Designed miniproteins, single chains, continued (4). Designs and how they scored, part 40

Each design is a single chain, and the fold is of that chain. pLDDT is the mean over its residues in the fold that is shown.

## One batch from the design tools (miniprotein)

Design m13455
Fold by ESMFold2-Fast:
Structure m13455 (fold): chain A 64 residues (1-64)
Amino acid sequence: MEKIDYEFDAVTNPEEAVKKAQELLKTPESAKGKIVKVTGADSGFGYRLVKALELAGAKVIKES
C-alpha cells in the first residue's frame, strides 16, 4: 500500500535532479520516511542523490 512519493531521473537531467533532491534535505519531515525512486542510481549523480536522500531518512528505490 506504499507508493513512490518522489521520482528522480539522474540519467536525463542529473544536475536538476540534484537540486530537487536538496529541497527534500532542507525539510527532514519531507524526506524522512518517504519512498523515493532514483533512476540511474549507479551513475555518479545518481549515487550522490541516493546518499543525500539516505542522509535525510528517505527510503530509496534504485532503478537503472
Scores: mean pLDDT 70

Design m13456
Fold by ESMFold2-Fast:
Structure m13456 (fold): chain A 67 residues (1-67)
Amino acid sequence: MDEKALDAVSEHAKRVAEAAQNGDREAVDTAIEELRKSLLEAGASQEFVDSVVATLRKAADDIAARR
């Protein structure tokens, strides 16, 4: 479970970073929502999902703010 959840985070984190670097906030939101769904389907806890989503949103905002 944890390995599969971490793999999903890595895959979707790449999409979030690329969308943020391109300034596509809608694509960032979509990628984060897809990640949340994938983590919940993989059996991740709501607390873990919320933590990952918050971390990725902050990272995306930081990338966008530096542009």
Scores: mean pLDDT 76

Design m13457
Fold by ESMFold2-Fast:
Structure m13457 (fold): chain A 70 residues (1-70)
Amino acid sequence: MKAETLLKIAEELLSINPNSADAKGLIGEAYFLQKKYKEAIAKFKEALALDPNNERTQKNLKKAEEELAK
């Protein structure tokens, strides 16, 4: 999936569901696809601050941290 597509989905989520945690998680995924792992980690941490129990964002954060550590 293209990073641009994830950003568009995040905008649509904000318009129909005001849960900013989901939108921040998708922005993090977009950065991860662009190999901007540090920026992705920052966005995933912001998403988890709003929704700590989001398993998808937790797994994506771990993956981004593993890629940054290499």
Scores: mean pLDDT 77

Design m13458
Fold by ESMFold2-Fast:
Structure m13458 (fold): chain A 81 residues (1-81)
Amino acid sequence: MSEKLKKEIEIAVLLLAGATYLVIGDEHERRGETEKAREDYEKAIELFQQAIELAKKYNDETSLKEAQAGLEEAQRRLESL
């Protein structure tokens, strides 16, 4: 596997994990499980922040925009609880 592809996969895994925690958090919020939703959104924030740092380090503008959008969404969800 090329070095570039390894870095792209690493960022993609963080983005997918962040998005997964948003979905799990949304389900907990829908069920009224506010503290579980909070934990899930906080985990999503951590994962998107890690994706932002890697995207910046590797000059991946596409992944950076996606990670920033995910972070803003996770923060908005958390603030609305």
Scores: mean pLDDT 88

Design m13459
Fold by ESMFold2-Fast:
Structure m13459 (fold): chain A 67 residues (1-67)
Amino acid sequence: GAPSDAEAKRNAADIYLGIASVLEKKGDYEGAAQAYRKAANLYRESGDTVGADEAEKRAQELEEKAK
């Protein structure tokens, strides 16, 4: 069967981490920060508080670099 709703959200968060990594390597810090924020929200909804906190912190760091 398909993954649980929590597993599906965690998988989506992992995809957004991949998108964020590609954007960061391209120097698109604003786009990368947005992708990390989406990942953080999905991790939080899946109950992965550690993944959510890490992604949120990374988004904040990239938002400061984009200024």
Scores: mean pLDDT 83

Design m13460
Fold by ESMFold2-Fast:
Structure m13460 (fold): chain A 60 residues (1-60)
Amino acid sequence: SRLEKLKELKKELEESVKELEEAINDPSLSELQKLLLEAVKGSEKYLIEKIEKEIEELEK
């Protein structure tokens, strides 16, 4: 179902955010690499928020 797919996608994005947070803490990264990882993390957090709202609407 659409609801199950959204819940799975949210879980995958949450796991990706955790991996990115660990990667960003690597002191060997260049400034540009850190900026790119922060941008990806920000976009994934934004998508998680939007998915949560969609799940809430579908559960009504």
Scores: mean pLDDT 85

Design m13461
Fold by ESMFold2-Fast:
Structure m13461 (fold): chain A 60 residues (1-60)
Amino acid sequence: GDPVLPPELIPAAVAAAWLQARKGRPVTPEEFAKAAGVSLETAQRAVDALEQAGAITRAP
């Protein structure tokens, strides 16, 4: 089945997708945390979930 993001990560997921689309490059967890106003740990989990869903590409 499709990966299900927890409701608390949805605003962060939207921010990450927007940043990737706007910049045309992979979004780092640090940029994601700053943009979404979440902890780095939460940003890492959100980025991993979005990468698994194919919505974003994780930076190396």
Scores: mean pLDDT 65

Design m13462
Fold by ESMFold2-Fast:
Structure m13462 (fold): chain A 81 residues (1-81)
Amino acid sequence: SEAERLREEAEEEYKRQLEEAKRLYEEGLRQAVLLAAAGDVDKAQAVGQETVKRVEELIEEAEKRYEEGLRRAEELRREAE
């Protein structure tokens, strides 16, 4: 059904967004570590803080989109019945 397809698409998109958040976190940590090793501790802290904020925002947006996707799928399922 279309409702089941939308639910599956929402689940797959949520998983992709979580994987992207993980990649951003790992890259941000890598950059912060390199800056700290180079002696630029203030810049390393700024990169770390910005990375955490961006990752948290991405996860929060992904959760909201997932919830909206599930609501749309359920609404479509109810309309089909």
Scores: mean pLDDT 86

Design m13463
Fold by ESMFold2-Fast:
Structure m13463 (fold): chain A 60 residues (1-60)
Amino acid sequence: MLRVEEEFENVTRAIGAALAAIGLDPRAKVRVEGTRVTVEAPDTPAGREALEYVREMGEA
């Protein structure tokens, strides 16, 4: 399983990132704790895309 954990500037961004991750890979497990988002996904193209998207959103 691949995993990423990102802290966002606000809860709206965190929720948006979590929803996008599930949309990119339905097998992804996402957890939102305030502004923190944790995503775990299988090492597949879809799973990697979901993790990279969350990373990009957290850094931007």
Scores: mean pLDDT 81

Design m13464
Fold by ESMFold2-Fast:
Structure m13464 (fold): chain A 89 residues (1-89)
Amino acid sequence: VEERIYEELREEFEEYEKLLKEIREKLAGDEELRELVTNAIRAAIAEDEESLEEYLKKILELSKDEELVEKLRKILEFIKRVTALAREA
């Protein structure tokens, strides 16, 4: 059972690292966007859906980049999944 959890987390971590690299490239030179992204990640970890959606809306309004928001949503889904698995462990 633990082997399956480890394999699943490993695969998701690899995808997470790839998405983080792409997001870092898009955020290069924009401190305000980086702050909003950090706040969105914190909201996802806290399972605060209302704050999360507010931060994602602000990121979209500021960046005008729907691809960035979509990549962020994938990372945030991964974070929620990891926190759910940690609670089961």
Scores: mean pLDDT 74

Design m13466
Fold by ESMFold2-Fast:
Structure m13466 (fold): chain A 71 residues (1-71)
Amino acid sequence: SLLEKAEEAARKGKYEEAVKYLEKAKEEYKDNPVVVELLERAIEAAKKGKGEWAATLARAAISTLESIKGA
C-alpha cells in the first residue's frame, strides 16, 4: 500500500520518495479528516528529515484505517 511504502521510505531516509507516497495517500483518503491530519504531519516530519517520526505517523494512519475497517 501507499502508506506502507511511505513508512519504509521514511525509515530509509528517502524523504522525497516518502513525501510523494504520503501526498498520494492524502488524495486517496481525502474524505477522512483524521487520516489527512496524520498524513499532513507525516509530510512535514519527512520534509524536516525526521524519518522515524514520519514513519510513526504513517503507521498511525494505517492503524486508524484498520480500526474503521474492523468496526
Scores: mean pLDDT 83

Design m13467
Fold by ESMFold2-Fast:
Structure m13467 (fold): chain A 98 residues (1-98)
Amino acid sequence: MEESIAALEKRLAENPDDADVYLSLGDLYEIQGKYEEAVKAYEKAIELDPNNAVAWYRLGLVYYKLGEKEKAIEYFRKAIELDPGLDVARALLDELEA
């Protein structure tokens, strides 16, 4: 279940290094079309946990929506490198590289 931005901000006040909270903030900003804010939140999640394949995939998806094809490809490749079973990232990468 998704938390509100206010609830996530409260969790960050208690634990500022919670990568999962930044991932959730990025998801909420992306849903609202706030792609710049979503990018910053996902980048912070990756800074805290660089092995989180989902965070790399979500960052790639935002850049794809922004028309930044080359960045989307780079981040999808990183997500697949960390999690080869991430079929959604692989499918999008295959389409972008065709």
Scores: mean pLDDT 81

Design m13468
Fold by ESMFold2-Fast:
Structure m13468 (fold): chain A 102 residues (1-102)
Amino acid sequence: DGLEKFKAELEKIFGPETAKKIIDAIKNKDGDEAIKILEEALKQRGVSIDDLNKLIEVIKELKKKETDEGRIKVLDKLIELLEKHIKEREEFLKKLAEQAAS
């Protein structure tokens, strides 16, 4: 079960309780709960673009080995949320750089 590697990366970034909740939501095929937990965790700590990209890569590798369509749908939603958060973070950093240059 490739979920162990993903859980370990989530624990490094968000801690063990948040990691467990996200993994449990994936196992239950509950995309709405998984998104809610991850979005709240991202709001509570400023995650770097590098760490967000690392999570996306781990989820993509997990998705390649996953055969359960319900779990695949949750993983796709998590990738979409993380990609959206990277875009929002890049826009924020761009605005911050423009403000520093003025």
Scores: mean pLDDT 83

Design m13469
Fold by ESMFold2-Fast:
Structure m13469 (fold): chain A 82 residues (1-82)
Amino acid sequence: GKVEVKAEGVSEELKKAVEEAARKAAAEAGADVEIEVKRDANGVIHLTVRAPDAAAGIAAAVEAARAAQKATDGLVDVTVEG
């Protein structure tokens, strides 16, 4: 599957970690995945995951959230759309 990651207010290391995790999940699911990564004013990382089906979206969201937590030690909030 194709992967697109858009990042705002986060480090290049976090963006790369999320992108690599999403790419692996998308390949395993055989689906296209889009992830938006934002840091809010309280330091919480917000992930919005979009995929053609819920199963692919959930798989990508789980792996991306794990990668984000490992990279930042911050709180991560995840929204799955699709």
Scores: mean pLDDT 78

Design m13470
Fold by ESMFold2-Fast:
Structure m13470 (fold): chain A 60 residues (1-60)
Amino acid sequence: DIDDSLRRMLIGITRSIIERQPSKYPELLAELEELKKTSKDPVIRKAYEESIRLIREALE
């Protein structure tokens, strides 16, 4: 499925970014969680949720 292929690619990219700046991902996750909770726009909330999911999956 196209979604599966895209998801794997994004996880790989996210993992590479985290590996270059490992000390930044806890701060980034905390910030994204807060922005998700306080965002009024549902499209923006969805984008933060997806970003959080990709980062968490890349950490696995």
Scores: mean pLDDT 69

Design m13471
Fold by ESMFold2-Fast:
Structure m13471 (fold): chain A 75 residues (1-75)
Amino acid sequence: SMEELKKKLEERSAKTIYAQKVGREMIEQQGMSRADANRLMSAMATSDEETAERLAEAGKQGAEAAIREVDRLAR
């Protein structure tokens, strides 16, 4: 239905906004490069909810931990 499509698009948009917030924080607070932040944001925006939460949690450990988790997913 159109309602299901709208909900799916809203969920996808919310995930992208959240990923952008995390990426900006990593650049500003953790000194992450723009290239690495873009990789993190892309991984979070395209992953399922559990994986996106794991990436955000790794970000709390620092920029290096976040990128290690991104690299693990790219295997």
Scores: mean pLDDT 79

Design m13472
Fold by ESMFold2-Fast:
Parts: C-alpha cells; structure tokens; sequence
Structure m13472 (fold): chain A 92 residues (1-92)
C-alpha cells in the first residue's frame, strides 16, 4: 500500500528532477509542498501523492496555477512530518 510520506517524497523528487523549485511549509499536522516550474511528471507525482494520502485516511488538496502546483496534506503524525521535512532538505 502507498504511504502518505512516500507519496509526498516522490512528488518532491519528481519536481527537483524536472528542475522545479520546491518549498515545504509545516503547520502542526499539515504539510504544504509548493512546486514552481512543475512539469508533467511533477503533476503526475502530486496526483499520486494525493491518492496515497487519501488512501491513508488523510485530507489532501491539490491546487494548480499554471506551472505552480501546491499539495496540502493534513492529519499527519509528528514522525511523518519530520520524515517529510528531512526529505525536503535533501537528506534522502
């Protein structure tokens, strides 16, 4: 089964591989991943991350504004938030 953490990390990695700029914002149990310069692979990865989060019982929202894509996932455990934060700073 897909995990929400794996989906979010895959979305970040896809964006970076396409030369996009990625920012990650954390507010409690909510993680927001913003991708600027998103290509087709980044958009596909974000859609898969949303489905993975929803399959885990979490709330997930995707906003697409041209080449800017925002994925918001709510209801994450503290350990999941930490794992996403570490991945975002390139420790994975």
Amino acid sequence: GSSAVDGLVDAIEAALKEGGKVSVSINGDTVTVTIEGAGEKSIDAVKKAKKAAESAGLKAEVKIEGDKVTLTVSGLSPSSVAAIALSAIGLR
Scores: mean pLDDT 80

Design m13473
Fold by ESMFold2-Fast:
Structure m13473 (fold): chain A 75 residues (1-75)
Amino acid sequence: MDELLSVIPEGRKALEAYEKKNYEEAIKYLDKAIEELEELKEQMKKAGAPESDLIPIDELIETAKKKKEEVEKKL
């Protein structure tokens, strides 16, 4: 599941910051990744994308949110 974040530039930066124990920086990149994914999902819905196209985006958002919770526990 964490590997899914590496396909997003912001998610990859968050994982790199986490590995360096820069937890505040990791949270900032995760917040940006979540925001951009939610905006993408909203635009896809407005463009009439089928639900099947939204599933991968939802999985990435969920993964990023769970990772953010894990990182916040390290602060």
Scores: mean pLDDT 79

Design m13474
Fold by ESMFold2-Fast:
Structure m13474 (fold): chain A 83 residues (1-83)
Amino acid sequence: MEARELIERAEELLEEAERALKEGRYEEALRLAEEALRLAKEALRLAEKEKDRELILRAIGLILRAIGLRLDAGLGLGDLSLA
């Protein structure tokens, strides 16, 4: 996949994770955020190879968002080790 496709897929997974978090489905939100983080890291690697500053910044933003959702989901599960 191209960096942009990975970014788009990570964005979709983060939207699903946010919905799961809102519904109190913390285990699902955590899994979705972890998968989004994985895709965002791969997108960053590809964007860095392409030297595309816009895609690099978008991938970094998604990584930070995924980390935040993982922390929120972990706190919802009562696991402070993720905070």
Scores: mean pLDDT 82

Design m13475
Fold by ESMFold2-Fast:
Order: structure tokens, then sequence, then C-alpha cells
Structure m13475 (fold): chain A 64 residues (1-64)
């Protein structure tokens, strides 16, 4: 993935988690993992998910 795409992904996931929309956050991260996101983007997504209390999304980001 491109850095700009990864930056937008982090914002999309953050907004979903802020709304309590765990399903959208999880789907977005799972799609990014399948698309070959960078380890740096994965770490950023883990941090955002843990900050908002979504451990499942954090684990998906960690395994990508």
Amino acid sequence: MRKEEEDRLVEVVRRALERGDWESARLAVSSAVASGMSPEAGRRLEEVAREHGDEETAEIAARG
C-alpha cells in the first residue's frame, strides 16, 4: 500500500472506533492486511485500536 493510502486507512479506522463501529474497523484492517500493508501501518493501527479498547482489531493489525 502507498503511505498516503495507509494514512487515510488509519483515519478511517480511528473514526469508526470513535463511533463504536467495531465491524467497520475490523473489516478495514482485515482488507489492509490482505492488501499487504506495511508493518509501520500495522503498528499504527494496533495503537489506535488499543487506545479505543478494540483488542480484536489490534490483534488483526498485529498479525498482518
Scores: mean pLDDT 81

Design m13476
Fold by ESMFold2-Fast:
Formats: structure tokens, sequence, C-alpha cells
Structure m13476 (fold): chain A 62 residues (1-62)
């Protein structure tokens, strides 16, 4: 379960970074990458909380 959560967070982070870079938004890509690293470092976060943090970081940086 923890491994599956980690894999899903990494996948969401990679997709977010790729989409931001394809849109020409380097700030959003950097924010998404950083948020992904922070949520992976915090095992207390649920998958849903991790997804929300990654999404919000990209939106606020754009």
Amino acid sequence: SLKEKEEKIKELTEIGVRNALEAGDEKAAEAIKKAGEEVLADPSLSLEEAEEKIQKAGEEAA
C-alpha cells in the first residue's frame, strides 16, 4: 500500500511537470516537482492530500 501510494504520487508529479513544461510554464513545473518531493517526504499525508498539494502548487505558480 505505501509503495503503491509512492508510485502514484511520482506518476502524478511527472504528469504535472510534463504538462506544465509543454504549456511553457517553467514556474508551475518547478512548483509541482517541489510539491511532489515534499509530499513523498511526508508519510502522514493521505494520497488525496498529496494530490491536492501537487495540484494547488501548480495552479498557484501559474
Scores: mean pLDDT 81

Design m13477
Fold by ESMFold2-Fast:
Structure m13477 (fold): chain A 88 residues (1-88)
Amino acid sequence: SEDAEEVSAKSLVEKFGMSPETARRIVRAQQLLEAERFDELKAEFSPSEIEAMIDALERMKAALQEKGAHPAVLAHLDAVIAALRELG
């Protein structure tokens, strides 16, 4: 979708210094969350991988807050983090 292009793996690598692997996994998890495919996300991601993604997203949120990102962007990121925490 058009929305997914704005948070593509390449953008996460370039803007936040994420590894290509971590960025790709975050994009995949976000796609599954948006589609409400929670069972598939639980089957595809280990608890330790979910925890690692939460850590990466929290670091990204801190960087975005420091740069003065819009509250709506921060709220969207908080929703993704909260959804991943509920699944772990």
Scores: mean pLDDT 77

Design m13478
Fold by ESMFold2-Fast:
Structure m13478 (fold): chain A 69 residues (1-69)
Amino acid sequence: ATKYTLTKVKQFDRVLSDEEAKKTVEELKKELEEEAKKRGYEVVWIGSTVLNDEAKNKSFVVVVAEVEE
């Protein structure tokens, strides 16, 4: 079976609270699942990470999905 990687990244010019990070992860997961569905792909695996840089007052929320045709 042919597998592909789909990625969504959202940047913030602030450090996220745990609640904000969790909500953003959930929103990006839904976006990625809908994108996969529109392309006719099945989501095989989905993962996320949150990167906080307090010194630069920045955060990145990254969601990655492995999808299958």
Scores: mean pLDDT 84

Design m13479
Fold by ESMFold2-Fast:
Structure m13479 (fold): chain A 95 residues (1-95)
Amino acid sequence: MEKFKALYAEFEEQVKNVTKGKKGSVEDDTASFSFEAESEDKITYSFGFSRDGASGSASGTLTLKDGTVEVEGSGTATTADGVTKELVESGTEEV
């Protein structure tokens, strides 16, 4: 949990500072996050993890507008027991 939180925080900081066709990624042995700015106001992202028999991935789009970020994404996660769950991400965040 701790290492995942640190990796996610680093990803979030990079996303907050992305502009003008920039891209970035953060990863460790268990998870990866990446993004690419298609324009000044639109970013694509992807996320994947594999830890302790559980795995998952998600991808989507972040749209920046007037100091807010609109998030849309989807993916799946499979637990160590082989149970698959759908991941759906949508919302608006102030940045």
Scores: mean pLDDT 68

Design m13481
Fold by ESMFold2-Fast:
Structure m13481 (fold): chain A 79 residues (1-79)
Amino acid sequence: VEKAEELIKQGKYEEAVKELKEALERAEATEDVEEALALLQRVSRLLFQLSDSGDESINDELLELTQRMAEVLRKIEEK
């Protein structure tokens, strides 16, 4: 997650998206609800930073990340 923030600052948006996808996979896989929610909160913050960048090349990836975040949140509610 810290690596994703550094990648955003460097303009490496595709690599940042990959890091955020990996963070969402960790949140989905963990049995610790508090850890999952903390990861979702950090991903949400970084997703906002990516969206604010205005880079149209990552619009599809931003939509995918937003959808995956909603799915992970739903799965956490089922635990």
Scores: mean pLDDT 76

Design m13482
Fold by ESMFold2-Fast:
Structure m13482 (fold): chain A 85 residues (1-85)
Amino acid sequence: MEKALELFEQGKRYFAAGDYEKAIEYFEQAIKLFEENGTVEDLENIAGVYLNLGLLYEKMGDLEEAEKYFDKAQELFKKYKELSE
């Protein structure tokens, strides 16, 4: 859990710095660890990472890739809500 959150925070720092390649690497590593942990809370965290990837691709001008990640984030937020009820 802690390591996945640290990777997510590092990804956000690289994104803020404009290092999109490093941001993507850290976001992908965070997703992998959240998926390996497999709790309902991890679905919310993974959705948060996908939202940041969508914003990153939007900043890069890749609107098609951005839309895919926004859709993935929305689907996971929906799944989180269904499993939390």
Scores: mean pLDDT 84

Design m13483
Fold by ESMFold2-Fast:
Structure m13483 (fold): chain A 78 residues (1-78)
Amino acid sequence: MEEYIKKAKELLEEGKKLGEEGDYEGAAKKFLEASEILEKAGLDNSSNAARQAAIQVKEGRLSGEQARDAVLTIIESE
């Protein structure tokens, strides 16, 4: 479980950086990868948050940093 959470957080950070560089497609892919890892960890709410973050970042409705922070908040509460 801890290893999955660590990997998911690394992917969220990568997504944030790509979003900051304007690579919204790359950022969305990293958030989707984080969603898959979080699902494997049994963190269903966090997985859903990461999937929503990916969609919103790809659509330009959420920055990479906002998406990362939103998902981290859910991980912290789960």
Scores: mean pLDDT 85

Design m13484
Fold by ESMFold2-Fast:
Structure m13484 (fold): chain A 100 residues (1-100)
Amino acid sequence: SQQEIIDIEVEAALAIIRASIIVHHGVKNPEEDAKILEKVLDTVERLKKRAEESTDPQVRETYRRNVKDVIDALRQAIEVMKTVDPELAEKLEKRLKEIE
């Protein structure tokens, strides 16, 4: 449905904004910023699950595109985290690989 497509795009956009804040402003509190990125990972898992449950090709394509965009933003944020806290970055990267 049109509403489902809008809801997907809004959820993905909010996750991208959260990751992009870390990219642009840097990691100010590694533990709290890692928790924010864990929530972005939660969004990726949810969107992937909803894609698998959807029978509508347009809805599935919307999930696929948005998942890719969130993952791209998340990878950039993890690279910034590596410069401040490599151990937290490795934990986030391992979880991302499990989801992919």
Scores: mean pLDDT 87

Design m13485
Fold by ESMFold2-Fast:
Structure m13485 (fold): chain A 64 residues (1-64)
Amino acid sequence: SPQDQLQQVQQLVDQAKQAIKNGDKETAKKLADQLAKMGDLKTAAEIYEQVGDKEKAAELRAKW
């Protein structure tokens, strides 16, 4: 359902924030890729930018 999808997106966002805080850039990027596949390109781009991958962040922003 749309509500289940929103809950899953929120869980992935929370996990990505924890990964960034812990310096786990690889986990943060994997979570960003999953968010992008679910249609949250904005949050995925923000995560890539926060881990220093400006090129990937720009690619995701271009797909909005």
Scores: mean pLDDT 84

Design m13486
Fold by ESMFold2-Fast:
Structure m13486 (fold): chain A 75 residues (1-75)
Amino acid sequence: SLLAEAEEKLRKAREALAAGNAEEAKRHVREAARLLAEALPAEMARLGVPLSEEEARALAEEFLATALAQIEKAA
């Protein structure tokens, strides 16, 4: 599933950051955000909460901005 793929990208980002590779961590986080934007509408529908593609994209971009800022602070 797209959600499982996003989780795997986040796992790889954590491993890259632990290895001191901030640029690789940022790459994985960007891929995870893209996958989350695609996965969120269907996952939220399963929870009974309607979410548009535009809203999902906005949430994924907010996540991405926060994650990139934290990686830069850790580097």
Scores: mean pLDDT 85

Design m13487
Fold by ESMFold2-Fast:
Structure m13487 (fold): chain A 72 residues (1-72)
Amino acid sequence: MEELLKKAVEAAKNGDFETARKYLEQAAIEAGASPEVAKMAANTAVRAVQEGLDPEKAFRAAVESAALLDKM
């Protein structure tokens, strides 16, 4: 999870939002989220980063929230 999250942040800093989305989706799945929840969380977080949110904070929050939601 942490390595995938780090790779997603690095991709976003380079403007590669498609690669960032893929790594973030994989990180959320590794953390315990279902594929559907992981995809939604990744898409939302990448959009927020494109609008100026910090990628490290946005991506970590997205992964943690997605994993928590799937344990309800």
Scores: mean pLDDT 80

Design m13488
Fold by ESMFold2-Fast:
Structure m13488 (fold): chain A 70 residues (1-70)
Amino acid sequence: SSLLERLRALAASLPLSPEERAAVARAIALAEELARLADDPEALAAFAAAHAEEVAAAEAAFRLVLERAA
């Protein structure tokens, strides 16, 4: 399974609010988009810069999952 599939499974096992669960789903979707650009570092960097707020939100959502799993 991919790392994102494992994160999705982990999030599903945790007591998250509907809002937190939606944020995690959005974070996984963004991470999948970034992963598609992995072979193009310039495109990846440009996309991440253009979507900096979404990237920050995704980092916060993943941090939430890891903190709740600890």
Scores: mean pLDDT 83

Design m13489
Fold by ESMFold2-Fast:
Structure m13489 (fold): chain A 67 residues (1-67)
Amino acid sequence: SEALELEAEGSLYTAAGAVYLKQGDNKAAAEYYKKAAELFRKAAELSGDERLKEIAEILDEKAKELE
């Protein structure tokens, strides 16, 4: 489904963000976390899964703190 594809893509962007964060590249980490949050938000809207919305909110907050 489209929601599952968006969730999978969001997970990949989250993993990439975490790698950049471990390398000390806070700007790149923030950019990847923002992309992940957008993907999880779209997945949540399509699926109605509140957990995906919570994940998106956490990722948005992490991205803002890294900017």
Scores: mean pLDDT 88

Design m13490
Fold by ESMFold2-Fast:
Structure m13490 (fold): chain A 104 residues (1-104)
Amino acid sequence: SELDKEIELVKEAIKLVQEALDRIRNATPEQAKRILRELADKLEELYKKYKPKNPGIRNVLDRIIAEVRRLAEDPSVTVEQARDALENILSTLKTILKKLEEKK
């Protein structure tokens, strides 16, 4: 079903963000920027693969991808700021997952 695809998409996005958070924890600034670029690319591939029909999910993922790309490309962003941003993204995705699972 479309709902099952949306749940799977959000679960995969959570996994990718969590893996990036785990990697960034002890990263240098240069390593952190690389991790963020890889995360943005993986999230974009995930979005293109699933092509969610839910406008709310589409809008949230578009914003998350744009935010992660900005974090990767803005030279003023510290590793700590990137971590905080990814933790907020993870929290948002987990909230969305819970709401989707409640509709099942």
Scores: mean pLDDT 88

